# Designed miniproteins, single chains, part 31

Each design is a single chain, and the fold is of that chain. pLDDT is the mean over its residues in the fold that is shown.

## One batch from the design tools (miniprotein)

Design m1046
Fold by ESMFold2-Fast:
Structure m1046 (fold): chain A 92 residues (1-92)
Amino acid sequence: MAEKEAKLAELEKEAEEAKKEAERLARENPDYRVYYLSRMEAQALISRGGTLLATASEEDKAKAEQQFQAMAEEGRKLEDRGREEAARRLAE
């Protein structure tokens, strides 16, 4: 219980801080723009999942939590892809 709540809070906080950092990097370095765009998409997925979890009934909470976890995982994949693309462009 407590660990799951901590993970959700950590994911939200990490996503917000990462978004601010990505925005700064995108402004200073155009090569990081792909990372920033991936962050924006990831944040939208996480936000949608969080709303589903927060508004779910007691009977539907388990499904909402699973859906939120799936959306958070997709968000991480988008972030990783953007980071890999930015690194690849810098290496070129």
Scores: mean pLDDT 68

Design m1047
Fold by ESMFold2-Fast:
Structure m1047 (fold): chain A 84 residues (1-84)
Amino acid sequence: SELEKLLDSEDQKVVEQARRLLTEKYLEEGDLERAKQTLLPSLSLKEKSADFYYGMALVYEAEGKLEKAAEYRALAKEKGYTEE
């Protein structure tokens, strides 16, 4: 897909946005495992993005881990995440 092509970008902001959008897409399709795998490479990053925290919040909600989901949504907001 077009989003998967963005994962190869040298711009880390583009990569993080693409990972979040792909995570949302996979969760909408009911593919929790693929959604989780999409975010795993971002765990090794020195700085975690707002997109990463928001993506993780959606994964935790899908897993029924509502307390962790709320925590990660708060972290995303602190990092400047806003829904368009």
Scores: mean pLDDT 82

Design m1048
Fold by ESMFold2-Fast:
Structure m1048 (fold): chain A 98 residues (1-98)
Amino acid sequence: MEELRKKFEESLKLALEKKLMSEEEAELMKELVEKKPELLELAAELSAPGVNILQAVLGVAYAAVLGLLPDLELSEEEKELLKRILEGMEKLAAELKA
């Protein structure tokens, strides 16, 4: 867990430095993982070699929202956090392309 959290935090820092994510989205990502640490564990188990842990966490969370992971249920609060993260990242991506 501690090593996975470090990798996650390093990935968030890199995303912030490269402006792939705002500070707001990074804070929401930290909150989501702290509320649902199973997202980090499952992301580590299911991610292919070379997949960024931040991308893996987002993919697992999204799969859970779609009901593809019956053993991992997100609360309404956790679903709202994910929605806000994805909307923020989409907005930032649109701004970077413009």
Scores: mean pLDDT 74

Design m1049
Fold by ESMFold2-Fast:
Structure m1049 (fold): chain A 102 residues (1-102)
Amino acid sequence: SKIQEEIIKAVENARLVAEHFLKEYPEERERLISLFDEIIEAIKNKDYDKAITLAKEARSFLDQLLERAEKEGAPPEVIAALRGLRDTVDRIIKLIEEEKKK
């Protein structure tokens, strides 16, 4: 579906943002990339419940990482990237929930 393709592209873009901006957090970067790859696989398999669960896990993880990065005085571009990733994941969750209703 067109929405399924839109979700996959949004997750792929989020993956690239994490890869580029989270180099100072290598373990957290790898965990986020793994979660995004699992979300893409779940969407391709039309397992929307799993995709929502994984996206919510990524959202919670991003909240914790953002709080830590702000406390540690991470560069402004890293803080902006983490906030952008949170907003993107929230949008992805809404798109998956809409696709699931169809």
Scores: mean pLDDT 88

Design m1050
Fold by ESMFold2-Fast:
Structure m1050 (fold): chain A 87 residues (1-87)
Amino acid sequence: MAFGPEVEKAIAPYRAEAEKLGPDALETLRWVERMAAKAGATPDEVVEAVRHVLDALRRYPLPQAGKTAVPAAVLRVIGSKLPNVPA
């Protein structure tokens, strides 16, 4: 879709780790991938965003209600790479 086979190969192990954490974690990771792509992030920026989110999911298991906090953190990570992405 928005990124090529190199990104798919790079994120595959992170996707597998997220799946081990549960369906909510996997869904969050897929949402991050789509949001980063929509923000015009490069393949490398998408991979970096995925790494940061997966690390956070492993350290701090997100409850269903905590999902709304993840978008803000991800937007900040993307924003640091793409400072021209307004709210």
Scores: mean pLDDT 62

Design m1051
Fold by ESMFold2-Fast:
Structure m1051 (fold): chain A 61 residues (1-61)
Amino acid sequence: SEAEVRAALLALGLSEETADRLIAAARARDDQTMVRLMLESGLSSEALARAGRLLAELIRS
């Protein structure tokens, strides 16, 4: 369901580049890069929380 996570990240307002980088960082378990990309995204606190849950589900899959 990586494609579903990617589509959901784009629906939150992330660019394709940022969504792909977040997925790569999540797969690599690079928490520092994930946090940096999320903070630079300009997303609301609610959207950031949703993005974090989506990436956590991807890691568990």
Scores: mean pLDDT 82

Design m1052
Fold by ESMFold2-Fast:
Structure m1052 (fold): chain A 88 residues (1-88)
Amino acid sequence: DVDRQADISILAAPPLGLLRRLGLQDAVKRVLKLVGEMVREGLSVEEAAERLKKLIESDPSLTPEQKEELIRLIDEAVARVREQRRRR
């Protein structure tokens, strides 16, 4: 499903970009792997986003400000995906 793949790309892109700036390459790799596995197992983009938020909140290496920004980007991406699906 091309639409579902695009949704994952949107969810991963903003957190990925921010994490690169922060130098958190391992966290980015882990997050992307988990999202890919969850979607392959039949989870929705929304479910993957919720798990990403939990991982970010539970990560002791991230500051509260970094966590807030990453969660905000994930929320924005999910909202855009939901809007696109609703408009179809």
Scores: mean pLDDT 60

Design m1053
Fold by ESMFold2-Fast:
Structure m1053 (fold): chain A 86 residues (1-86)
Amino acid sequence: MKTFEDLPQEVQDAALALVGRLQTLPVSDVEAIVERTIERAAKKLGVSKQTVRDYLSGKKQPSAEETKIIVETLIEVLDEHLEELA
């Protein structure tokens, strides 16, 4: 089965670094970042926002490519949010 460990090491490292950065933020900022990520990832993938939420909740299994796009989108949104806070 395609799992997180089947992703390129660079994507795995980026995801772990992302989790560390999110843990330093208030819950309200994390919620805003997650919602913006869901909306943007849904547009990039051509799926509904509910489908992205199902991927995040484990109701549906994303492909390795979809997982990469979601992680990259989350990094983009986080960087934009941190820029706005500076």
Scores: mean pLDDT 74

Design m1054
Fold by ESMFold2-Fast:
Structure m1054 (fold): chain A 93 residues (1-93)
Amino acid sequence: SAIQQLRDDTRKQLQQAVANKDWRSAFSIALDTFERLMEMGYSFKDATQIVIDIVRDVTGSMIASLAIGSAMAFYQAGRSREDAIRTGVGIMK
């Protein structure tokens, strides 16, 4: 299915970014997936939960899950992609 392919592709990209400790790229990838889910007709709530589940699965980190959740909420509220990513990266410090 399209959703399974998107999840698998996102996990692979996130695994690479996390292995490199590149949190900016990790949050960028997560926001790209969030936008694609919204374009596919998923609600903000469902898209957010799917992305959080992928991040949790890849990182095993509650703080990373909180950070991406905050970034997605900030982005949905109309903040720039750069501001959303900076917010997420800031939580990881």
Scores: mean pLDDT 86

Design m1055
Fold by ESMFold2-Fast:
Structure m1055 (fold): chain A 60 residues (1-60)
Amino acid sequence: AVAAGRLIGRHAAEHSGNRAEAVALANRMIDAYAQANHLSADERAALEKAAMAVVAAAFP
């Protein structure tokens, strides 16, 4: 989950012009990944935390 979250966060940051766009893209990718992999609420929360930490670091 954490490794996947970091990859999602990096992709979202690289393909977005600002933090709001990166957050929106990351959320769409998290939704798709969680659905495809049947993640629990806790696993999804860990994925989201890891992705959003990367986005926050890219857009301080």
Scores: mean pLDDT 84

Design m1056
Fold by ESMFold2-Fast:
Structure m1056 (fold): chain A 74 residues (1-74)
Amino acid sequence: SQIRQLINLQMHLMADSAQLLLAEKNPQMPKQEIDLGIQDAEMNLQQANDLKAPKSFQQQIQQVLSQLKDIKKA
């Protein structure tokens, strides 16, 4: 069902947001761990687009993805 699919997207968003928080708090975090977070967020964004999830929700995923990419570049 669409509701179950949206719950799955929300769970991934929560996990990626937690990973972002950990990366912000730990400057020694291996770049490989950041790369895995970026990959998960990109896959979650693609699925949200495919399912035509609410635009606000897609923007939240994109925000987390952008912040993870910024941390990797710093």
Scores: mean pLDDT 86

Design m1057
Fold by ESMFold2-Fast:
Structure m1057 (fold): chain A 63 residues (1-63)
Amino acid sequence: SDREQKVIRLAQLLANAGKISDDTRQRVVDLAKQGRVDDAIDLIADALGVPRSRVEQALDSIP
């Protein structure tokens, strides 16, 4: 899905920027590929220490 692909791209960008670990990135990718996109978003939010709504706003900025 488009949302799944955006979550995977966001996780890659965050890992490249050193904002999340490679282990966290891989976990996000695995969850998204399983259709567990909401769990993947929550994992990113927890890893960054931000509300889920901030992660959803970031996803909307990804083409």
Scores: mean pLDDT 87

Design m1058
Fold by ESMFold2-Fast:
Structure m1058 (fold): chain A 68 residues (1-68)
Amino acid sequence: SLKELAEPLIKEGLIEEDTDLEDPEKLREAIGKYMVKKKLSSETIAEFGRKLKAGKDPAEILEEVIKL
C-alpha cells in the first residue's frame, strides 16, 4: 500500500501518514527531500526530479527511490 511505501518518509517527518499521502504534490515534495537526506547522487536526484515534475505517479517513483 502507499502508506507502507511511504513509511521511511513518515519516520523522517517528511510527510504525514493521513492527509498528506492523499495529496500527490505533498508526496512529490517529500520524495525530493528524502532523496537529498539519503545522499543520492546529484544525477539520480535530477533524474527522479524530472519524473516527478513530468506528472508521473509519485507512488511508482517512491517504489523505485526506496530501493536505492
Scores: mean pLDDT 79

Design m1059
Fold by ESMFold2-Fast:
Structure m1059 (fold): chain A 86 residues (1-86)
Amino acid sequence: MEAERKALLEEIQKALDAGTATPEQVEEAIKILEEVRETSELDPQEQAILDKLLEFFEALKKGKEAAKEFLVSLGWDEAAVTEKLA
């Protein structure tokens, strides 16, 4: 169960890395991650990863500027984040 949920999160991350994630997929990812968070008993590390993914997808849903601000808040370089989201 946990391994299958982790595989789901990895698949979502792969779609994001490939630049193929649509706004609809971002909203679907948020719903899946929220459901996993509410229905699963997660280890602290898993919960931290899930929380970061949820915040990132929520920022993507609000647009590139919100996603940029979120990534910078995690310690990413602003210029590099701007290029990655372009």
Scores: mean pLDDT 65

Design m1060
Fold by ESMFold2-Fast:
Structure m1060 (fold): chain A 102 residues (1-102)
Amino acid sequence: MVLVYKDVSDYPSILEELEKLAKEHPDLVVITIKEPPKPLLNLEVAKKLGIEVVEVDTLEEAVEYVKSSKKPVVILVHESRLEELKKLLDEKNIPYEVIEIK
């Protein structure tokens, strides 16, 4: 699953969506990417939702994590990097669903 945002002002909507997903999937892992954009309050998200948050340096590392994980995974990505992420997921034959934050 890919959760797409446009701005840091989307933070409340991101948290609301992650909370819904975490209730449906208690073993949910959220992946954030260090470059770009900066992850939003990584430790606070983990603490508030009781979910595992993993910070990676690249989209390729995020895709490799999804491929190796037995848990439900959400990649949190900025709109500007969505097409690059989709290309990497398609090249690895990983099925995904995109949720766009308004």
Scores: mean pLDDT 74

Design m1061
Fold by ESMFold2-Fast:
Structure m1061 (fold): chain A 85 residues (1-85)
Amino acid sequence: DEKRKELKEEILELYRELYGDEELAEALMELREKAWEIYGEPEVEELEEEVEGLRKYVEEVKAELEKLGIYDKYLEILKKRFEEE
């Protein structure tokens, strides 16, 4: 389903915006895809709601961290904590 592919790409892009790291964003998406493999993939409408919620969350978190001047430091800490081989 093309719509599902687009929604998955949107989630990945939002993860990149939130964490500023493509490897971390991909790792989080892999975890999500594993959950979908075990529990079943949600319907398109449910994915759309999830994307909207995540987008709203990303905008709020990013704005607050940028106001504090620690957004880059936050991303560096997350990258080190969740960095794979």
Scores: mean pLDDT 72

Design m1062
Fold by ESMFold2-Fast:
Structure m1062 (fold): chain A 93 residues (1-93)
Amino acid sequence: SELEEAIKEAEEFIEKVSKEDKERAELLREELKLRLELLEAPKEKQQEIIEKQRKFNEEVEKEIKKREAELGRKLSEEEQLKIYIEKFKEEKK
């Protein structure tokens, strides 16, 4: 499938990417794998996957809002991405 090919391309990119970009590339690969799992999953499992992703997104948004409140300003897209990567790494421990 196109999604399976995209996952392969992401894996090849991770092998060639510098250490600095590796975490971003690994996050992209895992997002593509999650999308593939959602497409292939039975209806009952799809609801569980959707709920897990919703809770993860809520935790990321909560951390973004907390840091924005502490700083008195909105976070940049790069700062938001850093929080997303950090939370993703914590979940995979």
Scores: mean pLDDT 73

Design m1063
Fold by ESMFold2-Fast:
Structure m1063 (fold): chain A 80 residues (1-80)
Amino acid sequence: SMEEELDKLLAERHAEVAKLRATLSPEQQAFLDRVDAAIEALLRTYAEKYGLSFEEVKELGDRLWKVAQRLLAERQAAAA
């Protein structure tokens, strides 16, 4: 199913990002770690503001990413 394919793609994306990060310099890794921390802080603030858990907001992000991938695939298939 498309959901199973998207779950697989999401897992593969996480694995590939981890592999790519491992090839970066310590300075580049530290920069990305700071970006991740800033994004996490923003998501936690958003969760608190709207009475959601951090996990709920994080799962919503993954779901939105899957929707975006599905829409992109549909548009690419529809491209003349």
Scores: mean pLDDT 76

Design m1064
Fold by ESMFold2-Fast:
Structure m1064 (fold): chain A 77 residues (1-77)
Amino acid sequence: EKIEKMKKMLQEMAELIASLYGDKEKAKLAKKAIESMPEEELEEAIRIIKEQLEYAKKNGKEDPLTKKFEELLEKLE
């Protein structure tokens, strides 16, 4: 259950990034890779994302994508 929520969140994040940069094929490949990730890799990816968001906040690198990622992370908790 929690694993499926993590996969869905990461896939939504990949889709948001691709929407900004126009790379739908890369988003498709990323979603497929995420679907096959084991729990430990999903947890690691989420940890890295949380660390990057924290860094962005402290360094004034916030953007609309950062806020959307925070909303997605809240849905996991």
Scores: mean pLDDT 74

Design m1065
Fold by ESMFold2-Fast:
Structure m1065 (fold): chain A 96 residues (1-96)
Amino acid sequence: SEERKKRAQEVIRLLDEVKALVEAARAAGRVSPATADEILELADEAKEQAKRLIENPDDEEARAKAMELLARLGELAAAAGLPEVVELVTRALHLL
């Protein structure tokens, strides 16, 4: 449906915002380069699953994988002390 497609597009937008915040946190010394790289890889993988949901909004495998990747990203962001990233991940999970 168009509504499910719009939600998947919003998930991608939120993940782009996550990537921008993580790069800013790295530049500010708030997160290690290694942790930033892990979060960015998870964000890119979650974006690919969200793109699959844009093509097929009923792709239950893509939704499940996106939710798993977002949960892992949220855990890493919380451990790294990035509450703004945790908030964006929580919003993305609620859209799926």
Scores: mean pLDDT 91

Design m1066
Fold by ESMFold2-Fast:
Structure m1066 (fold): chain A 80 residues (1-80)
Amino acid sequence: SEFEEILNEFKKQSEDIIETVEKLSKTKSKEEVQKIVDHIKAVMKELVERLKKTLSEEEQKELEKILEETFKKMDEVVKK
């Protein structure tokens, strides 16, 4: 289904974003990484809110779950 393709792409992009944040954490200060993470979170929230308008309640929950898991992983990187 089109939703499954979107969900899989969102998962892949989220994993790539986390890897990028991990790489940045090795060369940038915690303050700089936090600022980058905050900006990424804002952009991802806006994207998810736009996508939700075209999705069922069940599909929205799956998308929100990935978003929250991605945010948690980025926060864990900043704490290191």
Scores: mean pLDDT 84

Design m1067
Fold by ESMFold2-Fast:
Structure m1067 (fold): chain A 84 residues (1-84)
Amino acid sequence: SEILKKLEEAKKLYEEGVAIYNSDKTKASIQEALAKLQKSIDLLNEILDYLRNVTHSTGEGLKEIEELKEKAEAEVAKLKAELA
């Protein structure tokens, strides 16, 4: 499934972004982490839009994706605050 591939990529990007930030907190590493986290959020938004508007997905399935998006957005906010 195209959607499952996008979800796997979004999860991978989230994990990579978090790992970069946890390994090194330099400005360059924070910027790289932010780029990966933002791409993850963009993919999750595409998935959520598709599932909400064109499929009859279960509430639990949507909740998992929504929670991952919220975690990614919280991480972006935290990293942006450290960059300022």
Scores: mean pLDDT 84

Design m1068
Fold by ESMFold2-Fast:
Structure m1068 (fold): chain A 87 residues (1-87)
Amino acid sequence: MVEELKKKLEGKSLSEILEYLAEMMRNGATDEDLGDFLRAVREVKDPETFAKFESVVGEVLHMRHLEGWSDEELAEFLEKKAEEERK
């Protein structure tokens, strides 16, 4: 799992990784899948990029578990972050 994620994330920009995370949410990514995603980011990206995604995943988990957001709503949130990062 982590090795396949590393291959998919290698060479992607911050905005492209946010778009990929949004796709993962639409495909029903579990909390375990999000943990694997963070491990992959930590291994293939710099510490600054990892810290940004650790924060983003923390927000996603908060909205999912404490505010009851759907996978589609979480994906839309991440797509908006990707648009902001491209500007």
Scores: mean pLDDT 84

Design m1069
Fold by ESMFold2-Fast:
Structure m1069 (fold): chain A 99 residues (1-99)
Amino acid sequence: SNLEELIELAKKILKEKGLDEEYAPFVAELLKYVEENKESPPLVLLTHLPEIEAKAKSFPKLKEVPIVELLHLIYRVQKSKGSNEEKLTIIADFLKKYS
């Protein structure tokens, strides 16, 4: 997927959910990474989360989120056969829970 297009879509979804649009690059990069690594186990993808945080401003409370909840988020995104909008919405709903 085009990263810039994913960022613009993420901004729209975050705004509609009352979340900070500054997290749009993080949400888009996370989706891109999961989509590029569909066959990788979720735990392996989770170990690369620091690389995604280095590329974009991450959610400040991310380190306070239980590892099991982060694994579940990655599983839900990876297993989704929906649109990019539906997958970005899964990530945005997760961030809203921890805002």
Scores: mean pLDDT 80

Design m1070
Fold by ESMFold2-Fast:
Structure m1070 (fold): chain A 76 residues (1-76)
Amino acid sequence: DNNLLTDLIKENPNSSPLEILAKLFNTTVEELKEYYETLDPETLEKLLKLITLMKEGLSVEEALKKVGIKNPLFKY
């Protein structure tokens, strides 16, 4: 019952936050940057900070609290 984001970070320790996020959404870094520009630029920055904090050793709950994101995808 591992959190998907936690598993992706553990399996990809040398990947950038953008690369981990692209894997999480089953997309490319290029497509994520396009979504940033067209849909919600603030959300991408918060998601990148979330992954950075988790790579630094924070739990998903503590990282979510620090960035102010409420996303059900990170609870499963």
Scores: mean pLDDT 72

Design m1071
Fold by ESMFold2-Fast:
Structure m1071 (fold): chain A 74 residues (1-74)
Amino acid sequence: SATLEYVKKAAEALEQGDLEAARRHLRRALNLGASDPSVPQEAIDYAEKGLEAVEQGDLEAALEYAKKAIKALE
């Protein structure tokens, strides 16, 4: 799914320390997920927490939430 693709891109950006790319990818994932009824609410909730962690500069928390969102989407 497109939502899964963007969350994976966000996780990759976080592993590279690129907070700006991670924020952009998480925002795209959330926008796509909001319009996709096949995306579980649990994945949306984790992606939102990941974005909040990115905005706070918490790379470790952001990556953990992104990984949980990926798990919920798989």
Scores: mean pLDDT 87

Design m1072
Fold by ESMFold2-Fast:
Structure m1072 (fold): chain A 76 residues (1-76)
Amino acid sequence: DAQKKAEELRALAKQVKDFLAKNKKNLSPETVKAIQEIADLLEQAAKAAEKGDLKKADELILQALEVAHAAGQKEA
C-alpha cells in the first residue's frame, strides 16, 4: 500500500527531525547536517510513494541509509 508507506516515511522523517531538535546542542555540526539530510531524503521518499513512484521512493531510502552509514563511519 503506497499510502501506508508514505505515511510511515513521513512519520519517520518527523521522528528524525524531532530527535535533531532535542539533541542539536549535543551533536557535532557534521552530525547535525547528516541528520537533516536523512530527514529531507525521507520526506522526498514519502512524496514519491504518494505519487506511486515506488522505485524513486526506494532510491531515496537507500540514499538516506548511505548518509547514515557514512556518518556512523566518521564517529568510529
Scores: mean pLDDT 81

Design m1073
Fold by ESMFold2-Fast:
Structure m1073 (fold): chain A 76 residues (1-76)
Amino acid sequence: GIKEKVEKMLKEGVSVDQFIDYLKNNDKEEVLKALKELDPEFAEKVQRKIKWLSLSDSEKKELEEEAKRMIERLRR
């Protein structure tokens, strides 16, 4: 099932991007549930990447500019 496939992928060290591709071709809710049960930290990384990919170019630019402002403040 999906849980066994997710467990195997985690053991093989499959990347976040490869998991996102798996999510696109399978039941997203079941895959994310299995990830949260098996590796909650990795599940959080996958969810953050999905959110990032769903953002418009303008939203991505705003976040990049905000990150640059924070880095500049920390280096002063």
Scores: mean pLDDT 76

Design m1074
Fold by ESMFold2-Fast:
Structure m1074 (fold): chain A 71 residues (1-71)
Amino acid sequence: LTLQDVQVIYTPSTQLSPRIAQARTDLDNQYGLQNVTNKMIAEKAGVSQSTVSTQMKKVREESLKGYKKLL
């Protein structure tokens, strides 16, 4: 295990920005998961829809890489 491997176990290298994460949580609680779109998250967080999509994709890719390395 390297210093970076320890980081991957406890926290992904890239996380959703706190603003986007908070906006998603608030919308999920208010409208339900299936009614929340990237556009709604972008509007609430005050960022572009493409920024939300990129952040979601990057977090997913980093998580998958971390799990593959541990397996």
Scores: mean pLDDT 63

Design m1075
Fold by ESMFold2-Fast:
Structure m1075 (fold): chain A 61 residues (1-61)
Amino acid sequence: PEYPYVGEVELKSVPADFFDILAEVKKKFPVVLELGRTKILIHSEDEEAVKKAVEFLKEKL
């Protein structure tokens, strides 16, 4: 990927507010999200932004 830092969050289930959660993480952190079949990839130029976004998504999903 074009971004130097990539995080992954395993998608165990899709909550009803899934897209609202994705919008919130993008609003809070300078990250780009990529939806995979079994996981979400979190791309950023900032390593701390990836770490924070991963923890946020793990708490919400």
Scores: mean pLDDT 79

Design m1076
Fold by ESMFold2-Fast:
Structure m1076 (fold): chain A 66 residues (1-66)
Amino acid sequence: MEEAIKALREGKFDEALKLADEVDRNIILAYRDMGYSPEEIAEMLERAHRVRKLVPASKADARAQA
């Protein structure tokens, strides 16, 4: 997963999409369509991964964000 973030920092969207999980891939595509830069998307993914690490099994929290 860290590999996808590194690819984004290098501006390699296609490589990042190949390395990303389905969830992260959808996040990358959504933010790209919103006009965010690869560096900004990488920063957002890093933060999202940190949040996931704090609440790894919380389906209720993930549902609240929908």
Scores: mean pLDDT 69

Design m1077
Fold by ESMFold2-Fast:
Structure m1077 (fold): chain A 76 residues (1-76)
Amino acid sequence: MIEELEKQIREAEEQRKESLKELEQAKKDGDAIRYTGAAIRLIGEQVNIGLLRVRLYELKGDEEGAKKAREELKKL
């Protein structure tokens, strides 16, 4: 279970990296529509990663880590 969550987090982080590349490319191209789409996708990806991290820390019994992950999620 922990290994599955760590894999899901890694996969989600790779997806986020692709969205960041798209955001930077859209910014260079002056493409406001593509930039906005990539920005919205990044927020969704960050929320998903945050939720997965909360669950991972809860399973590990890391209450402090889970608290920090929830606080980071609330900043979005």
Scores: mean pLDDT 83

Design m1078
Fold by ESMFold2-Fast:
Order: structure tokens, then C-alpha cells, then sequence
Structure m1078 (fold): chain A 81 residues (1-81)
């Protein structure tokens, strides 16, 4: 099974994001989780820490298809750059 994960560099970049960058990252993670979970998706409470947002992203990447995970990684790289 091909596993798509956040690189150490992307994790460090995500943890170093400002409040605006973290909000964008959280939105992308929630979008991917909604696509993964469908009808069972409930929006998490707002105000997650950087570590919580990174955890949500890692969960979305691990649970998603390769195509969705690659698209999510591209979005994360764009936000973190």
C-alpha cells in the first residue's frame, strides 16, 4: 500500500505558520476529511493548535486515496511556502 505522508520539512513549516496560514491549513484538512468521511464528517471545533492541525492533515493523508493525498500535499506545500 503506497502511503503518502507529510515530510519532516513540511511538518516543521506547518508548525511555524502564522494564524492565517494555520487557518488555511485547517480548511484544507477539513475539506480532505469531509471528502474521506462523507456523511459522517462533523466540522471540528475552531481553535485547533498547530500540532492539532498537522495531526488532522496526517490523518487525512493516510486515509485518502493516492490521488486525493497528492492533491492535499500540493495544497499544503503552497500554503507553507
Amino acid sequence: MEEVVLSDELVEAALALDEEGLARLEAEAQKALQELLGKDFKSPAKGGTAAEVVGELQSALLGSSKEVAEALLAAVREIAA
Scores: mean pLDDT 67

Design m1079
Fold by ESMFold2-Fast:
Order: structure tokens, then sequence, then C-alpha cells
Structure m1079 (fold): chain A 73 residues (1-73)
């Protein structure tokens, strides 16, 4: 259901933001970058199944996460 997809996407987004927060403080390794990119990929697979408003919000969060990751390299 859309609700189950939204809940899963929200948990993955929380995990992504937590990982980025830790990496910003402690430094980014190649393995950390790989894991963060894998989490982003999982969220992007779920986004097409979301409502339009949720889709826009998640796309904005993914874009911000990718931009932050690029600056940390």
Amino acid sequence: STVQVQIKAQFLLIALESELYVMEKSGLTPEDKKNILATIDQIEELVPQLDDSDKKKFQASIKAAKEKLAKMS
C-alpha cells in the first residue's frame, strides 16, 4: 500500500540523514560513501510509488543529500 511505501521511505530518509550527520562530523570514507549511495538508491526506487506531494518532498531531500555528499568528497 501507499502508506507502507511512505513509512519505509521515511525510515530510509531518517537513516540517510543520520549517516550524513555522522560523516560530516567524523569524515567520509569510500565505504561510507558507497553505503550512503546505496541508501539513496533504495529511496529513489520507492519515490515513484508515492503521492505527488510526498514525491516532491522526497525528491528535494534526495537532491539535498546528493549535494551534501558531493561537497564532502
Scores: mean pLDDT 84

Design m1080
Fold by ESMFold2-Fast:
Structure m1080 (fold): chain A 97 residues (1-97)
Amino acid sequence: NAMARAERVRERVLELAKKADESTGIDRDIWLALLEIQAAVAILAVKNHPNDPTTIAEARAMAEALREAADKSKDPEVAQTFRGNAEALEKAVKEAE
């Protein structure tokens, strides 16, 4: 079920984003890097499978979760990183349409 997979992606991304926002130094860099890798993998999946509704739903859920995390972030630099990844995901989904 595409919706169930999208919800799992949303929960995971929000958890990782919270860890990044609540950490500092090298720990923050690690959590941000993991989020960037997940976003890059989702973008690649959309590019390779543009007609897969599950892949599209997961990428949209990730972008929405990153937007939500950015709005809640206390750190402007962390918020900008989340927004940048959300924009890249949104662009990949739009180009697949």
Scores: mean pLDDT 87

